# Designed miniproteins, single chains, continued (3): the designs that were tried, part 110

Each design is a single chain, and the fold is of that chain. pLDDT is the mean over its residues in the fold that is shown.

## One batch from the design tools (miniprotein)

Design m11802
Fold by ESMFold2-Fast:
Structure m11802 (fold): chain A 109 residues (1-109)
Amino acid sequence: SLKEEAVRLLQEAARDFGRAARIMEKAGVPEGVKEFRKAITLVGEAIDAVLNGDTEKAIENMKKAIEHAKRALEVVEKQATDPEFREEAIQHLKRAIENLKKAIELLKK
């Protein structure tokens, strides 16, 4: 179902945010970790909203998660000095944002 596919994409986004958070913890960038935690919480709330049939709340929480992910991306780009940690975290962030965008499109159908 479209709901099952949206939940799968949200779970993948949460996983990528979790990986990015671990990389930023290793890199010593606490502000990045804070933004990832907010994004993960909002993705969890979006999953609950999808499962409860609250499409509007799910989309709202996904949009908020994307905004926190964008702030996390800015923090990573400015504060992560190790090129390997920086590149890996950016790749996870971009994938999470794309999965959130896909989930929004599925729920708008």
Scores: mean pLDDT 87

Design m11803
Fold by ESMFold2-Fast:
Structure m11803 (fold): chain A 61 residues (1-61)
Amino acid sequence: MSEAEKLIKELEEALKKEKNEKRKKQIQFVIDMIKTAVEKNLEDLLKSTMAYAKGLLKKLK
């Protein structure tokens, strides 16, 4: 499993547990951005979005 796939799974688990609508939308947006970056081979977007996702996951713990 790639690092991007692992991050998507962690974000999806966080999304399932999240109760705040603004945070749910933020998590979903990040998931969608990672998927788009992977699908379109946008390496710079993937790198920046993965870094943002890691920071977001730390704040959710």
Scores: mean pLDDT 81

Design m11804
Fold by ESMFold2-Fast:
Structure m11804 (fold): chain A 82 residues (1-82)
Amino acid sequence: DQLREELLARLKAALGRPEAIERVEELTEKAKELEFSDPEKAAELYTEGTVLWFEMFGRKLSPEEQEELFKHYLKVIEEKNK
């Protein structure tokens, strides 16, 4: 998707952290692959990606916020898997 690539390139330039954006994308893709086979690991990777995303915008999530994100992602994944 050309538009997605252009958007990512612009975000990388604007944030000055292209490697961090690439890591978020890699974590998200890996999590998506694991949603059915290992929901807990998928939720962990989604949480890690979200933590990194917020850190790029200058916000560090607390351990409590990270645990709530993990629980949220796990519930969403379990719901998708029926």
Scores: mean pLDDT 77

Design m11805
Fold by ESMFold2-Fast:
Structure m11805 (fold): chain A 115 residues (1-115)
Amino acid sequence: DEGDALAEEARRLVARPYDEEQAREAIERLREAGAPEEAIRAVERLLEELGRYDAAAAMAEAILEGLENGDPERGFAIAVNVAGLAAEELGGEALAIVGEVATLLVRALEALRAA
């Protein structure tokens, strides 16, 4: 199942022991790679509003791999699974932030398709 493969890759990325500096470096690599601003904002919200360095770094790595391999749709699909994993550990108002992150990822992929 393709969905199971995307979810497994997201779990693999999130399992890494990322610190805040590594997450911030991943965001800078997204900017250097020419990722849409909406993708950068999605990762920044996980880092700045939720303090989820692991999810922020994992999402950035997924998007970077998609751009690097010429398969942004796969990269963004993995990034959406990372947002879903972050949501599983959260409740209340934090779930709304994850919903906004998912919306930014959709807009980022649409921006890439329009280019």
Scores: mean pLDDT 82

Design m11806
Fold by ESMFold2-Fast:
Structure m11806 (fold): chain A 88 residues (1-88)
Amino acid sequence: SLSLEEIIKKVVDLVERYDEMVSRGLLTEVVRKLSSLLEGVKSGEVVDALKPYKDSHPKGTRLVLSLLVNELTGEAQKKAEEAFNSLL
């Protein structure tokens, strides 16, 4: 199985190399695996894993943060939205 960091790297690399439509097609399985991992991961762990890619992979970083926000509810969702705004 892939770690959270390995999956994030694959997502950000693919999104920055291809346009959004091509990235969506190629990323289907990687996005599915990432969504499953986000179910058990704290938002801070995802933000920390994304920090190295913020400036080099802005589109990929945005996609991962959007997926994190969509998987969370209530207080956790609010913290993820705050992390999204602070990273961009």
Scores: mean pLDDT 63

Design m11807
Fold by ESMFold2-Fast:
Structure m11807 (fold): chain A 72 residues (1-72)
Amino acid sequence: SIAAEESEAVKTKSLDEEERKKLIEQSIDEGLVLILLGVARIIAEREGKPQSLTVTKKDGTVFSVSAEPPPP
C-alpha cells in the first residue's frame, strides 16, 4: 500500500525533523527578505519616492530593505 510506504518514509524523516525545521526557517528568512524587497520596489514605483520596510520575527531578528523609484 502506497500509504504504508509513505508512513515509513515519514517515520524516517521524523528522525531528521529538527534539521528540516531549521532549513525551512532559513528558507523562510531568505524568502521574507525577497518579498519585502519586491513590495518596497512596487510601492516606490507607485509613490515615486524611496521606500523602506522593516519586519521583526518572534525571535527578535530584524529584516530591513529599501528601494528607490526609477529616475524620471
Scores: mean pLDDT 70

Design m11808
Fold by ESMFold2-Fast:
Structure m11808 (fold): chain A 84 residues (1-84)
Amino acid sequence: GSMHQRLLEEVKRRIREVEEELKRAKESGSSKEVIDLLEKALEILRKTEEKLEAGELSPLEADIEIGVADLIVGVARLLERLLS
């Protein structure tokens, strides 16, 4: 498969994972700050998917955007632990 298709599959997988985590956070009554961070990560991933589909991102740029979203999710998880 092409590198572009593999990156799209990876971004779509990450979107599903963050959507599920966001749903769980809302259902469990997580803080607004945790929810806001997960929503921000999801927005970045969705924007990355759109740009990849449009051919506007190199593989390196896509990896950087995915990495930024991963860092934000990591912060949300740390904050959840501190507020629980």
Scores: mean pLDDT 88

Design m11809
Fold by ESMFold2-Fast:
Structure m11809 (fold): chain A 66 residues (1-66)
Amino acid sequence: MEEEIKKAVEEAAKEIRDRTGLDVEVSVQDGLPVVRATGAPLTEEQKLEVVRITSRLMEKIAEIEK
């Protein structure tokens, strides 16, 4: 359970890095993904990619917790 969530979080962080080039930390707080990015403010495209990936991560977490 927790290990599957950790794996999903790690995969989401990797996808964000691969698609946006951002160095990010991804964690889960109360079942919700939290993303921390380093550096300057995110572009609109980077924000959209993060939202898309975190929405998919939320869906995966919900499936794991069933």
Scores: mean pLDDT 75

Design m11810
Fold by ESMFold2-Fast:
Order: C-alpha cells, then structure tokens, then sequence
Structure m11810 (fold): chain A 57 residues (1-57)
C-alpha cells in the first residue's frame, strides 16, 4: 500500500521537475524555487519543499 506521505513526496518531486524545466527555458530561479516551496507547504511537506528549492538556487 502506498502511503499518503509517499504520494505527497512524488507530487513534490513532479513539482521540482517542472520547476527545473522552467528554469532551463529561462524562468527566474527565485520564482521556480518559490513555486516548489509553496507546493511543499500545500501538500504538507514544507521542509522537503525548501530542501528541493535550494537545489534550484
């Protein structure tokens, strides 16, 4: 059985992949990082969101 935490982590990983793709197309790294942080807060993984955002910056 897949846990809700595992689903949330997968959703955050997808958001991170989207953010990295947008940066590669010329989006601001700060805006992409803010998007990942916001998504992490909304899905209940704020610390993981902030960790992934640091990888974009």
Amino acid sequence: MISEEEISRAMLDIAYAVAKTLVSKGADKKDAADFVIDMGKKIGLPEEGERLAKEIL
Scores: mean pLDDT 82

Design m11811
Fold by ESMFold2-Fast:
Structure m11811 (fold): chain A 92 residues (1-92)
Amino acid sequence: DKTIELIEKELDREGVPEEVKEAILTMVRNILQRKGEEEILKALDLLKENIEKLPKSVQHIVRSIVFALLLYGSREVRAKAEELLKKIDEIK
């Protein structure tokens, strides 16, 4: 909860759109609960569409979440996480 609150505060500070903010927070919540594969997949798709528009600080937060998904996610989650990671690396 405190970790989620800190992430939410940083996303608000950066002026991240509500849809993108909810996608990031949904991934963090579901990782912590080890639940919500469908919600994680939807969040990854939304972030892939929007990642180029986000500040570097937010991209770094997303990259860290993606690394956690690569370690603990299902095969499908890991595949989408790898696609998002590749897109983030292509921006830089």
Scores: mean pLDDT 79

Design m11812
Fold by ESMFold2-Fast:
Structure m11812 (fold): chain A 96 residues (1-96)
Amino acid sequence: MLDPASVETAQELAEEVLKELEEKKASEEEKLRKAAALFRGLLRGLSREEMEELIRNADEEMAREALEEHLEEVLRLNPEASEEEIEAARRRVAEL
């Protein structure tokens, strides 16, 4: 249900952002915040410019909200996920 053009844009941005974060030796938390912002933009079908803005403004609160939305969708797509896996995913969101 994701627009192919939005997926391609998100992939290109993910590669660019990840390279930048690797070069500046960003923390895993910062990488997760940027990834969450990009994923939120992708789910909303945003343009490249709008996705870039979300990534720049990615704070801890926005990252948490985006990951909580993502967890709900992941749980819906993986009904066989164990309680342990679900709790581990929730802990990762809480550790942001």
Scores: mean pLDDT 65

Design m11813
Fold by ESMFold2-Fast:
Structure m11813 (fold): chain A 81 residues (1-81)
Amino acid sequence: SSSKAKLAQQLLQEAEKSKEEGDRYDELGEELYRKAEELRRRGGSKEEVEELLRKGIEYHAESGLHYMLSSSYRIAAQSIL
């Protein structure tokens, strides 16, 4: 039905948006991991290295959440179609 098609389309749009957010957070996390490793190799502060790793882990966790949401929206859309 037209209403099912509209709902499925909305769910697919939310899935794509969640995937894009997941990609963004993944890139931010990877950048912080690289900065932490560079600082560690240069003999930088242990405290500063640990802070960069902590922030990277937080971004990577956010990425995982958004990828999970994207998958869930796609499954829901397929169930309606």
Scores: mean pLDDT 90

Design m11814
Fold by ESMFold2-Fast:
Structure m11814 (fold): chain A 71 residues (1-71)
Amino acid sequence: SMAEYIRKLFEEQGLSLDESITDEALESVAALLNGDKARAEQLAKIAAELAKERNRPVMPEDIEEALKRVK
């Protein structure tokens, strides 16, 4: 699934997702990206950078901000 793919991208960055981020929410994000894996990778990279700067797990706001920056 796209949710599982996105979770693996964050695991590869050494980051955990906040427990409030559900698989259903990640599937919705994937739908907004038209299921494009390259866009999903761009989203994960941006959200990971934001989480690392804030020294915390990836939060919903990090994903929301990253989604705005993906073309």
Scores: mean pLDDT 83

Design m11815
Fold by ESMFold2-Fast:
Structure m11815 (fold): chain A 107 residues (1-107)
Amino acid sequence: KIEELLKKTKEKLLEIVKGNKEAQELVERIVELLENGPDDPAKVEEIDELIREIEKIVGKEAAYKVGLLVGELRAQLAILKGEKENPELAAEAKKKFPAIVAEAEAA
């Protein structure tokens, strides 16, 4: 379930930065960080820095789309891992990403 979610999101992220190898490598690093601890504050900061580097390469619109998908993936991973101790994150995920929350709950 989590592995399929990471794979699907990685494919979508790679499509956004298609044709730019440097941006693709940054996307792969973001997915690796999310796989190994999406809720670690240090890793969240590193992800935000990687998104800023992607913006320099592919522009603001593409980087914004990357940021949205990364945010959606973080919300889905928190739900799937049973983040009961962070009700604010769960509530925000349901409010901002209702279709994705429903998909995660059905899985």
Scores: mean pLDDT 72

Design m11816
Fold by ESMFold2-Fast:
Structure m11816 (fold): chain A 73 residues (1-73)
Amino acid sequence: SSMQLLQQKYQQLDQLYQQNSSITEDLKNFMRELIERKIQGARVYVVKMAALAEGIDNNLSQDVLNQLLSILD
């Protein structure tokens, strides 16, 4: 169900946030909004472009950025 998928993606994001000090609470909240938009039918490339731009602005490493983008798949 959409609710179970949303909870699963939020748990993946929270896990990544706890393991990576470079991810701020603001960035985590932004990623939560992107996950919700994707589940509501937004195009994957649109949410990934937004996540990529925000991750670069927050100086995330390529590895952490790739993990964040994977949550949006």
Scores: mean pLDDT 86

Design m11817
Fold by ESMFold2-Fast:
Structure m11817 (fold): chain A 95 residues (1-95)
Amino acid sequence: SEEQKKLLEELDKAVDEFVRALREGDLEKAREYGERMLEIVKKLDMSNHEVQLKVISAAFRLLAEAVDLELEGNEEGAELAREEAMRLLKTAEEV
């Protein structure tokens, strides 16, 4: 539980840094934070409903940020944000 809470905090920070890197046009940094999100998610217990909901919440946050990025004219950033969101959603749905 405590370990899972810390991993969820790390996930939130990775999402923040990922979106920031996309807005800055730093695609290498964005990919690094994408890889970090994937590493964190692999350690999360998706059989725990609260953990699953938190990962789904992070994915929907990325979808909202993708809309904002597209409105800003950042089409590449929007696509990367959508891809990461879909990856999180797929992982959260695993049994």
Scores: mean pLDDT 86

Design m11818
Fold by ESMFold2-Fast:
Structure m11818 (fold): chain A 68 residues (1-68)
Amino acid sequence: MEHVEKGKEAEAKGNYKEAMDHYVEAGKIAESRGDYQEAAKAYLEAANLPASTKETYQNLLAVLGKLK
């Protein structure tokens, strides 16, 4: 939760790289708990940023593959 909040704050300030780092970290934490829906939401936020990379899309696709 805190990483998602920090990501939204960084995004509001235009700090897209910082926002992406926070969203990716939130996604990794959710994955470690088996919360693939929450992980997918966090990775989707990262993938929608102007600073998104191939890696952010790959993280999203990998977690979507675990959802039914």
Scores: mean pLDDT 78

Design m11819
Fold by ESMFold2-Fast:
Structure m11819 (fold): chain A 114 residues (1-114)
Amino acid sequence: LQQIRDALERAYGIVQRAANALLSNYNTGGANRPYTAKTLREAARGLREERDLLEALSKDHPLARQAAELVDQAYRLLDEGAALAERGASPEELKRLAEGLEEVAEGLRRLYEE
């Protein structure tokens, strides 16, 4: 259980940092886009590591499976978001990803409190 909680806490932190980077990019009119793209790529890599760990634990624990599904959802959003930022997506398009990430963060928080 502690390994699952630690993974959830790390994943939550990664998702929150990525969402904040997207909001910062929006508030600066896209001036931070290269930094945002890098941040999203690093966040996606971190979430992939946490997803793989949670999937390994999911064989013996239903909570780990639910956590892995949420982390995979965030990973896919970040991977797509990084590609969009690299291709010059608007700050408004990138801000929409922050909303999806905030929903995943809330899901991770609820599982952690369970």
Scores: mean pLDDT 83

Design m11820
Fold by ESMFold2-Fast:
Structure m11820 (fold): chain A 95 residues (1-95)
Amino acid sequence: GLTKEQILRLIALLLRAIGIKIELERLKERGEPVSQALKDELLALAEELLALARTPEAAALAREALRLAREATNVDQAIEAAEKLIEAARVLLRE
């Protein structure tokens, strides 16, 4: 199982990923581009999730989130990356 510290880190990461998704959806509604800062944050969160992954399922989801964040060139792709991060964090919290 995860330590209390790792659980708190995952909760913080999940909340931040949800916050980023909300911000990206707002940018989409306004027709605004994704900032490099938001992309860098998605990448950092995906790397942190991968470091916390203990099962092949969680690791695969975290790697997919990292791939999607790296390849994102528009807001829709960035939203997809954020959604995969949320999914991966939820899987890890159930372990």
Scores: mean pLDDT 85

Design m11821
Fold by ESMFold2-Fast:
Structure m11821 (fold): chain A 90 residues (1-90)
Amino acid sequence: EVEELRKWIEENREQILEEAAAAGLTPEQTEFLIKKALEALEYLKAGKPEEAREVELEAVLHLTGDEELVEALRNEDYERGRALRERLLA
């Protein structure tokens, strides 16, 4: 599965670069983000989704310096977890 996701990223690299450029990222920043995404995939393979997400959030903070964006994404993760728990308990 990690290998399949790596292939997907390589096959869709041009689209990823185009979307990143539209968001104001450089090719170097985009390559760094891809590298961090692959690190997150290794955590997912190890059964550590929370650690995988932290790697992604750290990468966003490093590239953007936008603490408010990282906080917003972290809050979305928290709300998703809360909604899932509510569904499981209902």
Scores: mean pLDDT 71

Design m11822
Fold by ESMFold2-Fast:
Structure m11822 (fold): chain A 95 residues (1-95)
Amino acid sequence: SELEKKLEELYLKLYEAHEKGDNETVIEILKEIAKLLKELGADPLEVKILEAMTGELDRKEIEELRNQPKFEDVKDKLQKRIEEVREKKKEKEKE
């Protein structure tokens, strides 16, 4: 519950940083999301793909991960989670 709540907060912050064009904050939040997902027992490949999105991995490893069929699935899953958290926030702000 506490970890899931923190993850929801990170997805919201990721969206806000991306909308502002704050690439440094986007990278920092993606690192925190990857770390938290690893603690929650997420698929190691999903975690590695998120780490590749930060640009902090070795260039060869990033290229190999981008060629994985799961890479687009992980990107879509991340976007879906962000949208779900945004809608949840909007519903809480509506009377």
Scores: mean pLDDT 77

Design m11823
Fold by ESMFold2-Fast:
Structure m11823 (fold): chain A 91 residues (1-91)
Amino acid sequence: APPLYRVEVRVRLPEDATLEQMQALADAIGAAAGKHGFSARYTLDRERRELHVELVGRGASPAQVDALVADIRRIAEEFGATAEVRVERLP
């Protein structure tokens, strides 16, 4: 079977971040996921200003995973946010 990659992302936004900025960040990460062949599911914690994103790509190459992670880190940096990224390969 093609390998399944799961990429879990936790993004913490600045204390002054608006709901609109949090939604724009979520949309930007979703666009990056689609660009690299991943499906994205996200949960926004408004009180903590945290975005949790689960990204899944079946049959993705390691290079596609690396490119996705790089795009996510760049997007978070552009929003002044910190991103924690965990990559898991499932057989």
Scores: mean pLDDT 83

Design m11824
Fold by ESMFold2-Fast:
Structure m11824 (fold): chain A 81 residues (1-81)
Amino acid sequence: ITMPVVLTPDTEEHAREIAERAGEMAKKVGAEKVVVISVGASEEVEEETARLLEEVSGVPVEIVRAPSVEEALELEKELIE
């Protein structure tokens, strides 16, 4: 199972909280991988979020950039199926 996490510029200030919560969920459900789908978030926030997710979940974290929220949601659906 792959756990998707969507980051936008509007969520940057909550990126740490999102990462901690998603990391805990990934650990609880036995996820094999976490994918961070970034929609225009800063590189610094992307790296910190991935790092914290890997630390909390204990599984590999991959960063994928999407040009829009709509495309991020489509990627999220593809990762879940």
Scores: mean pLDDT 76

Design m11825
Fold by ESMFold2-Fast:
Structure m11825 (fold): chain A 64 residues (1-64)
Amino acid sequence: MLVSREQALEFLKEVLGLSDEEAEAVLDTMFPNRELIEQEEFIRRVLALDPTLDREEVRRFLEE
C-alpha cells in the first residue's frame, strides 16, 4: 500500500508534532524525491525516529 508525500507530511506534523519545515526535512532525508512511499517502509522509518509509537496506530492514521 502506498502513502502520498502529503499524507506523510500530515502524519509527521500531527502525530509527531513537527513543524512544516521539520516535516519536509525529515521526509526529504528518509525518502528523497519520492511522491509515493511504501506504507511499511514509512512505518519502519517513523518507528526508528520514535520507538514509543505503536505500529498499529501509525497504520490506522495512514489507512483512515
Scores: mean pLDDT 78

Design m11826
Fold by ESMFold2-Fast:
Structure m11826 (fold): chain A 68 residues (1-68)
Amino acid sequence: SAAEKKALEEEMIELGKEVAEKTKDLPEEQREKVERVVLAEYMRVLDDPTKETLERARRALEEALEEA
């Protein structure tokens, strides 16, 4: 539904903002790497907004942050 699609998109935007804030204190190289991963998964959610694509995005964000 349109409401479900909007909710998933909004969740992804919120996660992206939080990652950007958390990566501010990281070295430029690490920050750029995390942002690149976030952008790739973000685009997938926008193209196909499903629970599965959102879960993939969240997992990628968490893993990228842990490795940073």
Scores: mean pLDDT 74

Design m11827
Fold by ESMFold2-Fast:
Structure m11827 (fold): chain A 79 residues (1-79)
Amino acid sequence: SLEEIREELLSLLSPEEQKKFEELFERLLEAVAAGDREAAVEEVMKLVELIRNANVSEEEKEKMFRLLQELIDLLEAEM
């Protein structure tokens, strides 16, 4: 389900934004694996900013924020 949510988020972004999302998401996973809560929060904030600045409709942004929250909830459950 984590990979499915990630793939759905990526499908809503442009190719350039997908690459940036992947880099931020990889750093988030590293922070989570290390138990570094401060680093994890910083990467989440960057993902939120990426979505806010995405060239998509407000409805698509709302969907992306819901998917991001679901992704975060799953990562917290794995910690």
Scores: mean pLDDT 82

Design m11828
Fold by ESMFold2-Fast:
Structure m11828 (fold): chain A 63 residues (1-63)
Amino acid sequence: GGSSKAGAGAAAGGGENVEGAREAGQYAHLMDSRKAAEAAREAGLAGGNEAGAQSAEIDGLRS
């Protein structure tokens, strides 16, 4: 560890979600198909847009 927590290789933007989906494809190779890849892909993509939608729903439920 260090004081350098510059996101040079951490988030780097939304690209990591796409990279995660590609790695999920490799994981699906162990499972049986692209089912795991699709789940991770949707989770990665949904984390960007659905997170906002889910936050709105949670806020409504709390209200």
Scores: mean pLDDT 51

Design m11829
Fold by ESMFold2-Fast:
Order: structure tokens, then C-alpha cells, then sequence
Structure m11829 (fold): chain A 99 residues (1-99)
């Protein structure tokens, strides 16, 4: 799978994590967050963006801590930041190929 395909899948899974967190389904939110994080880290590493790979891991760790505590608002702040980071990298990779 290309870095672009990995980020597209990670973004879709991260959006599901956000939906389940908002619904109060913390188990599903954690499952989708974990899968999204693994795909995003692989994509960033394949793209040579080691700084973003580290950032997404740190954001995911914080989101998981808030989900474990039942703090949905705290978790959503980190989930939204992860979504932004994945979206920014996906746009950057697409732009580099289409220019």
C-alpha cells in the first residue's frame, strides 16, 4: 500500500473513532483509533516524515489516556488534531504528485 493509500484509510478509520467517541462507544473508538494510528505511522515513515510519525504517536497516546478516563471532550481535542495532521500530509503528498 502506498503512503497516500495508507493515509486515506487512516483518515477514514480516524473519522470512525471520532464518531464512536461522540456516541460514547469508547471500546469502538479505541479500536478504530489504534488501527488508524498504526496506518498513519507507517505512511509517515514511508514518506520520510519521521517528525509527523512521532507527533501522531504522541497525539494518539494522549487520546487513548482521555478515552480510558472517560473524558470525551479531552479525547476529541487530540482526535481532531490527529485528523488534521493526517489530512495535511495526505494533501501534501497528493499536491507533490499532481504538480
Amino acid sequence: MSPEELLEEALALLEKAIEYAKAGDLKKAKEYLTEATNLAIEAFRQAGDLESAEEIRELADKALEYLKAGDIEGALEYLERMRELVREELERLRREKEL
Scores: mean pLDDT 85

Design m11830
Fold by ESMFold2-Fast:
Structure m11830 (fold): chain A 87 residues (1-87)
Amino acid sequence: DEAEKKLQEVLDKLEGKNDPEKRLELIVKEAKELGIVEKLAEEKRKGKSLEEIAAELLEKGDIATAIMVSAVELVAKEKGVKVEELG
């Protein structure tokens, strides 16, 4: 899984770093490059909540993408922007 591989690469780069904000920014950057930000925005336009999207991903065993969509939503809320504005 490309998302799982990219998330693992981000986590490896952040090993020993105690900056949660920079961790979230790196995860969001990789999510954008993988099209996950665009996909999350599309699913939300269909009326799905973040909880529904994350639950569907976890049921499929796609833990990496579930973490990435959660990080994107968190950063969007903290910046006061829509998810689509991060993609």
Scores: mean pLDDT 74

Design m11831
Fold by ESMFold2-Fast:
Structure m11831 (fold): chain A 56 residues (1-56)
Amino acid sequence: SLEETKATLSELLGIPEEELVDAVSGEPLDLEARTAWLSPKLGRLVSEASYRRHHA
């Protein structure tokens, strides 16, 4: 299932499962959240930018 695949990806990509869940179900923001779980490197950068948005 998708849920199981996401859990596995979280471990493989090094991105917390919480971020994957938030990106898929939590946030109606789209590419930002999606990119965060698609690539650990790019996800790190996007996550930082997204955090700044919420706090700026």
Scores: mean pLDDT 54

Design m11832
Fold by ESMFold2-Fast:
Structure m11832 (fold): chain A 101 residues (1-101)
Amino acid sequence: MEKKEELRKKGEELIERGLELLRKAAELARKGDKEGARRHIEEAARAFDEASKAYYETGTKEDIEKGIEAGARSGLARILLSLSDKMSPEELSRALESLAK
């Protein structure tokens, strides 16, 4: 069952990547680079979605719970991306920093 450990590590690395992308998006939003922020949010959503798939592939209850959490983060990132045009740079930055917790 060594494959489960590899999938778990992949999921953890993808979560870390997604969180880092959200933090970078928040910084870009604060600087007024809304397009750069939007690109990083989209990449973060993809990273969380891939993490969710990796965790589900393990088939363990603990990893499935982590997969659900990763999927939720992906969904929230996509919602934030869709609302980004209606938000000020400061509002978008604060929302991204909150999501990266």
Scores: mean pLDDT 86

Design m11833
Fold by ESMFold2-Fast:
Structure m11833 (fold): chain A 63 residues (1-63)
Amino acid sequence: EGVEIKELVDKAIEAYRDYFLDPSKKAEADELASKLPSGTAYNAMKAAGERRAQAELDALRAA
């Protein structure tokens, strides 16, 4: 049974969120992204992960 594309995209976004918080996680994020089908919006997933990480950091700094 194959992995659902949405689930794989969500995992890649979370991995890029982790990479934004910890640069040592880059290889892990790249590995997950490499499993996506050709033509997937790689830059959009990276941007979504970075946005999620920034929002989390901003929330922690504010409270």
Scores: mean pLDDT 71

Design m11834
Fold by ESMFold2-Fast:
Structure m11834 (fold): chain A 74 residues (1-74)
Amino acid sequence: GLGEERKKEILQLLFLHPRIGVKEIAEKLDVQPTTVRYHLKKLEEEGLIYYQPRKGYFLTEEGRKRVEELLDEE
């Protein structure tokens, strides 16, 4: 569904653009920052990303594995 597609897009952006922020993700996906924050919360709850103060969001080991699987599917 749309939520899964957005999570996939956000994971790929975090992989390609380390330190990308909520506003930058929102601009790239043409969505509101509140929509990005919602999906980031879901990804964090799933253990695929983590937040680091002053640096932003990063992929966990599981998040990196998920992105690798998505890239293999093209």
Scores: mean pLDDT 81

Design m11835
Fold by ESMFold2-Fast:
Structure m11835 (fold): chain A 68 residues (1-68)
Amino acid sequence: SRILKGVQEALENFKKGKMSLEGVRGLAALLARDPRLSPEARALARQIAESTTEEEALKGLEELVKTL
């Protein structure tokens, strides 16, 4: 899946400091509105878009990868 690959690349870049928290939140906000995702994946993406810490965003991205 193109979406799964994109989220995996974002997760790796975030872990390496190549993607900011704001970048992760922006990606997650787009995914939360993507009708190709399951309702569960969109809800998790919404939670990531609202994350206030790098730890919250990281955990959310890891769970999103498992859900996709």
Scores: mean pLDDT 86

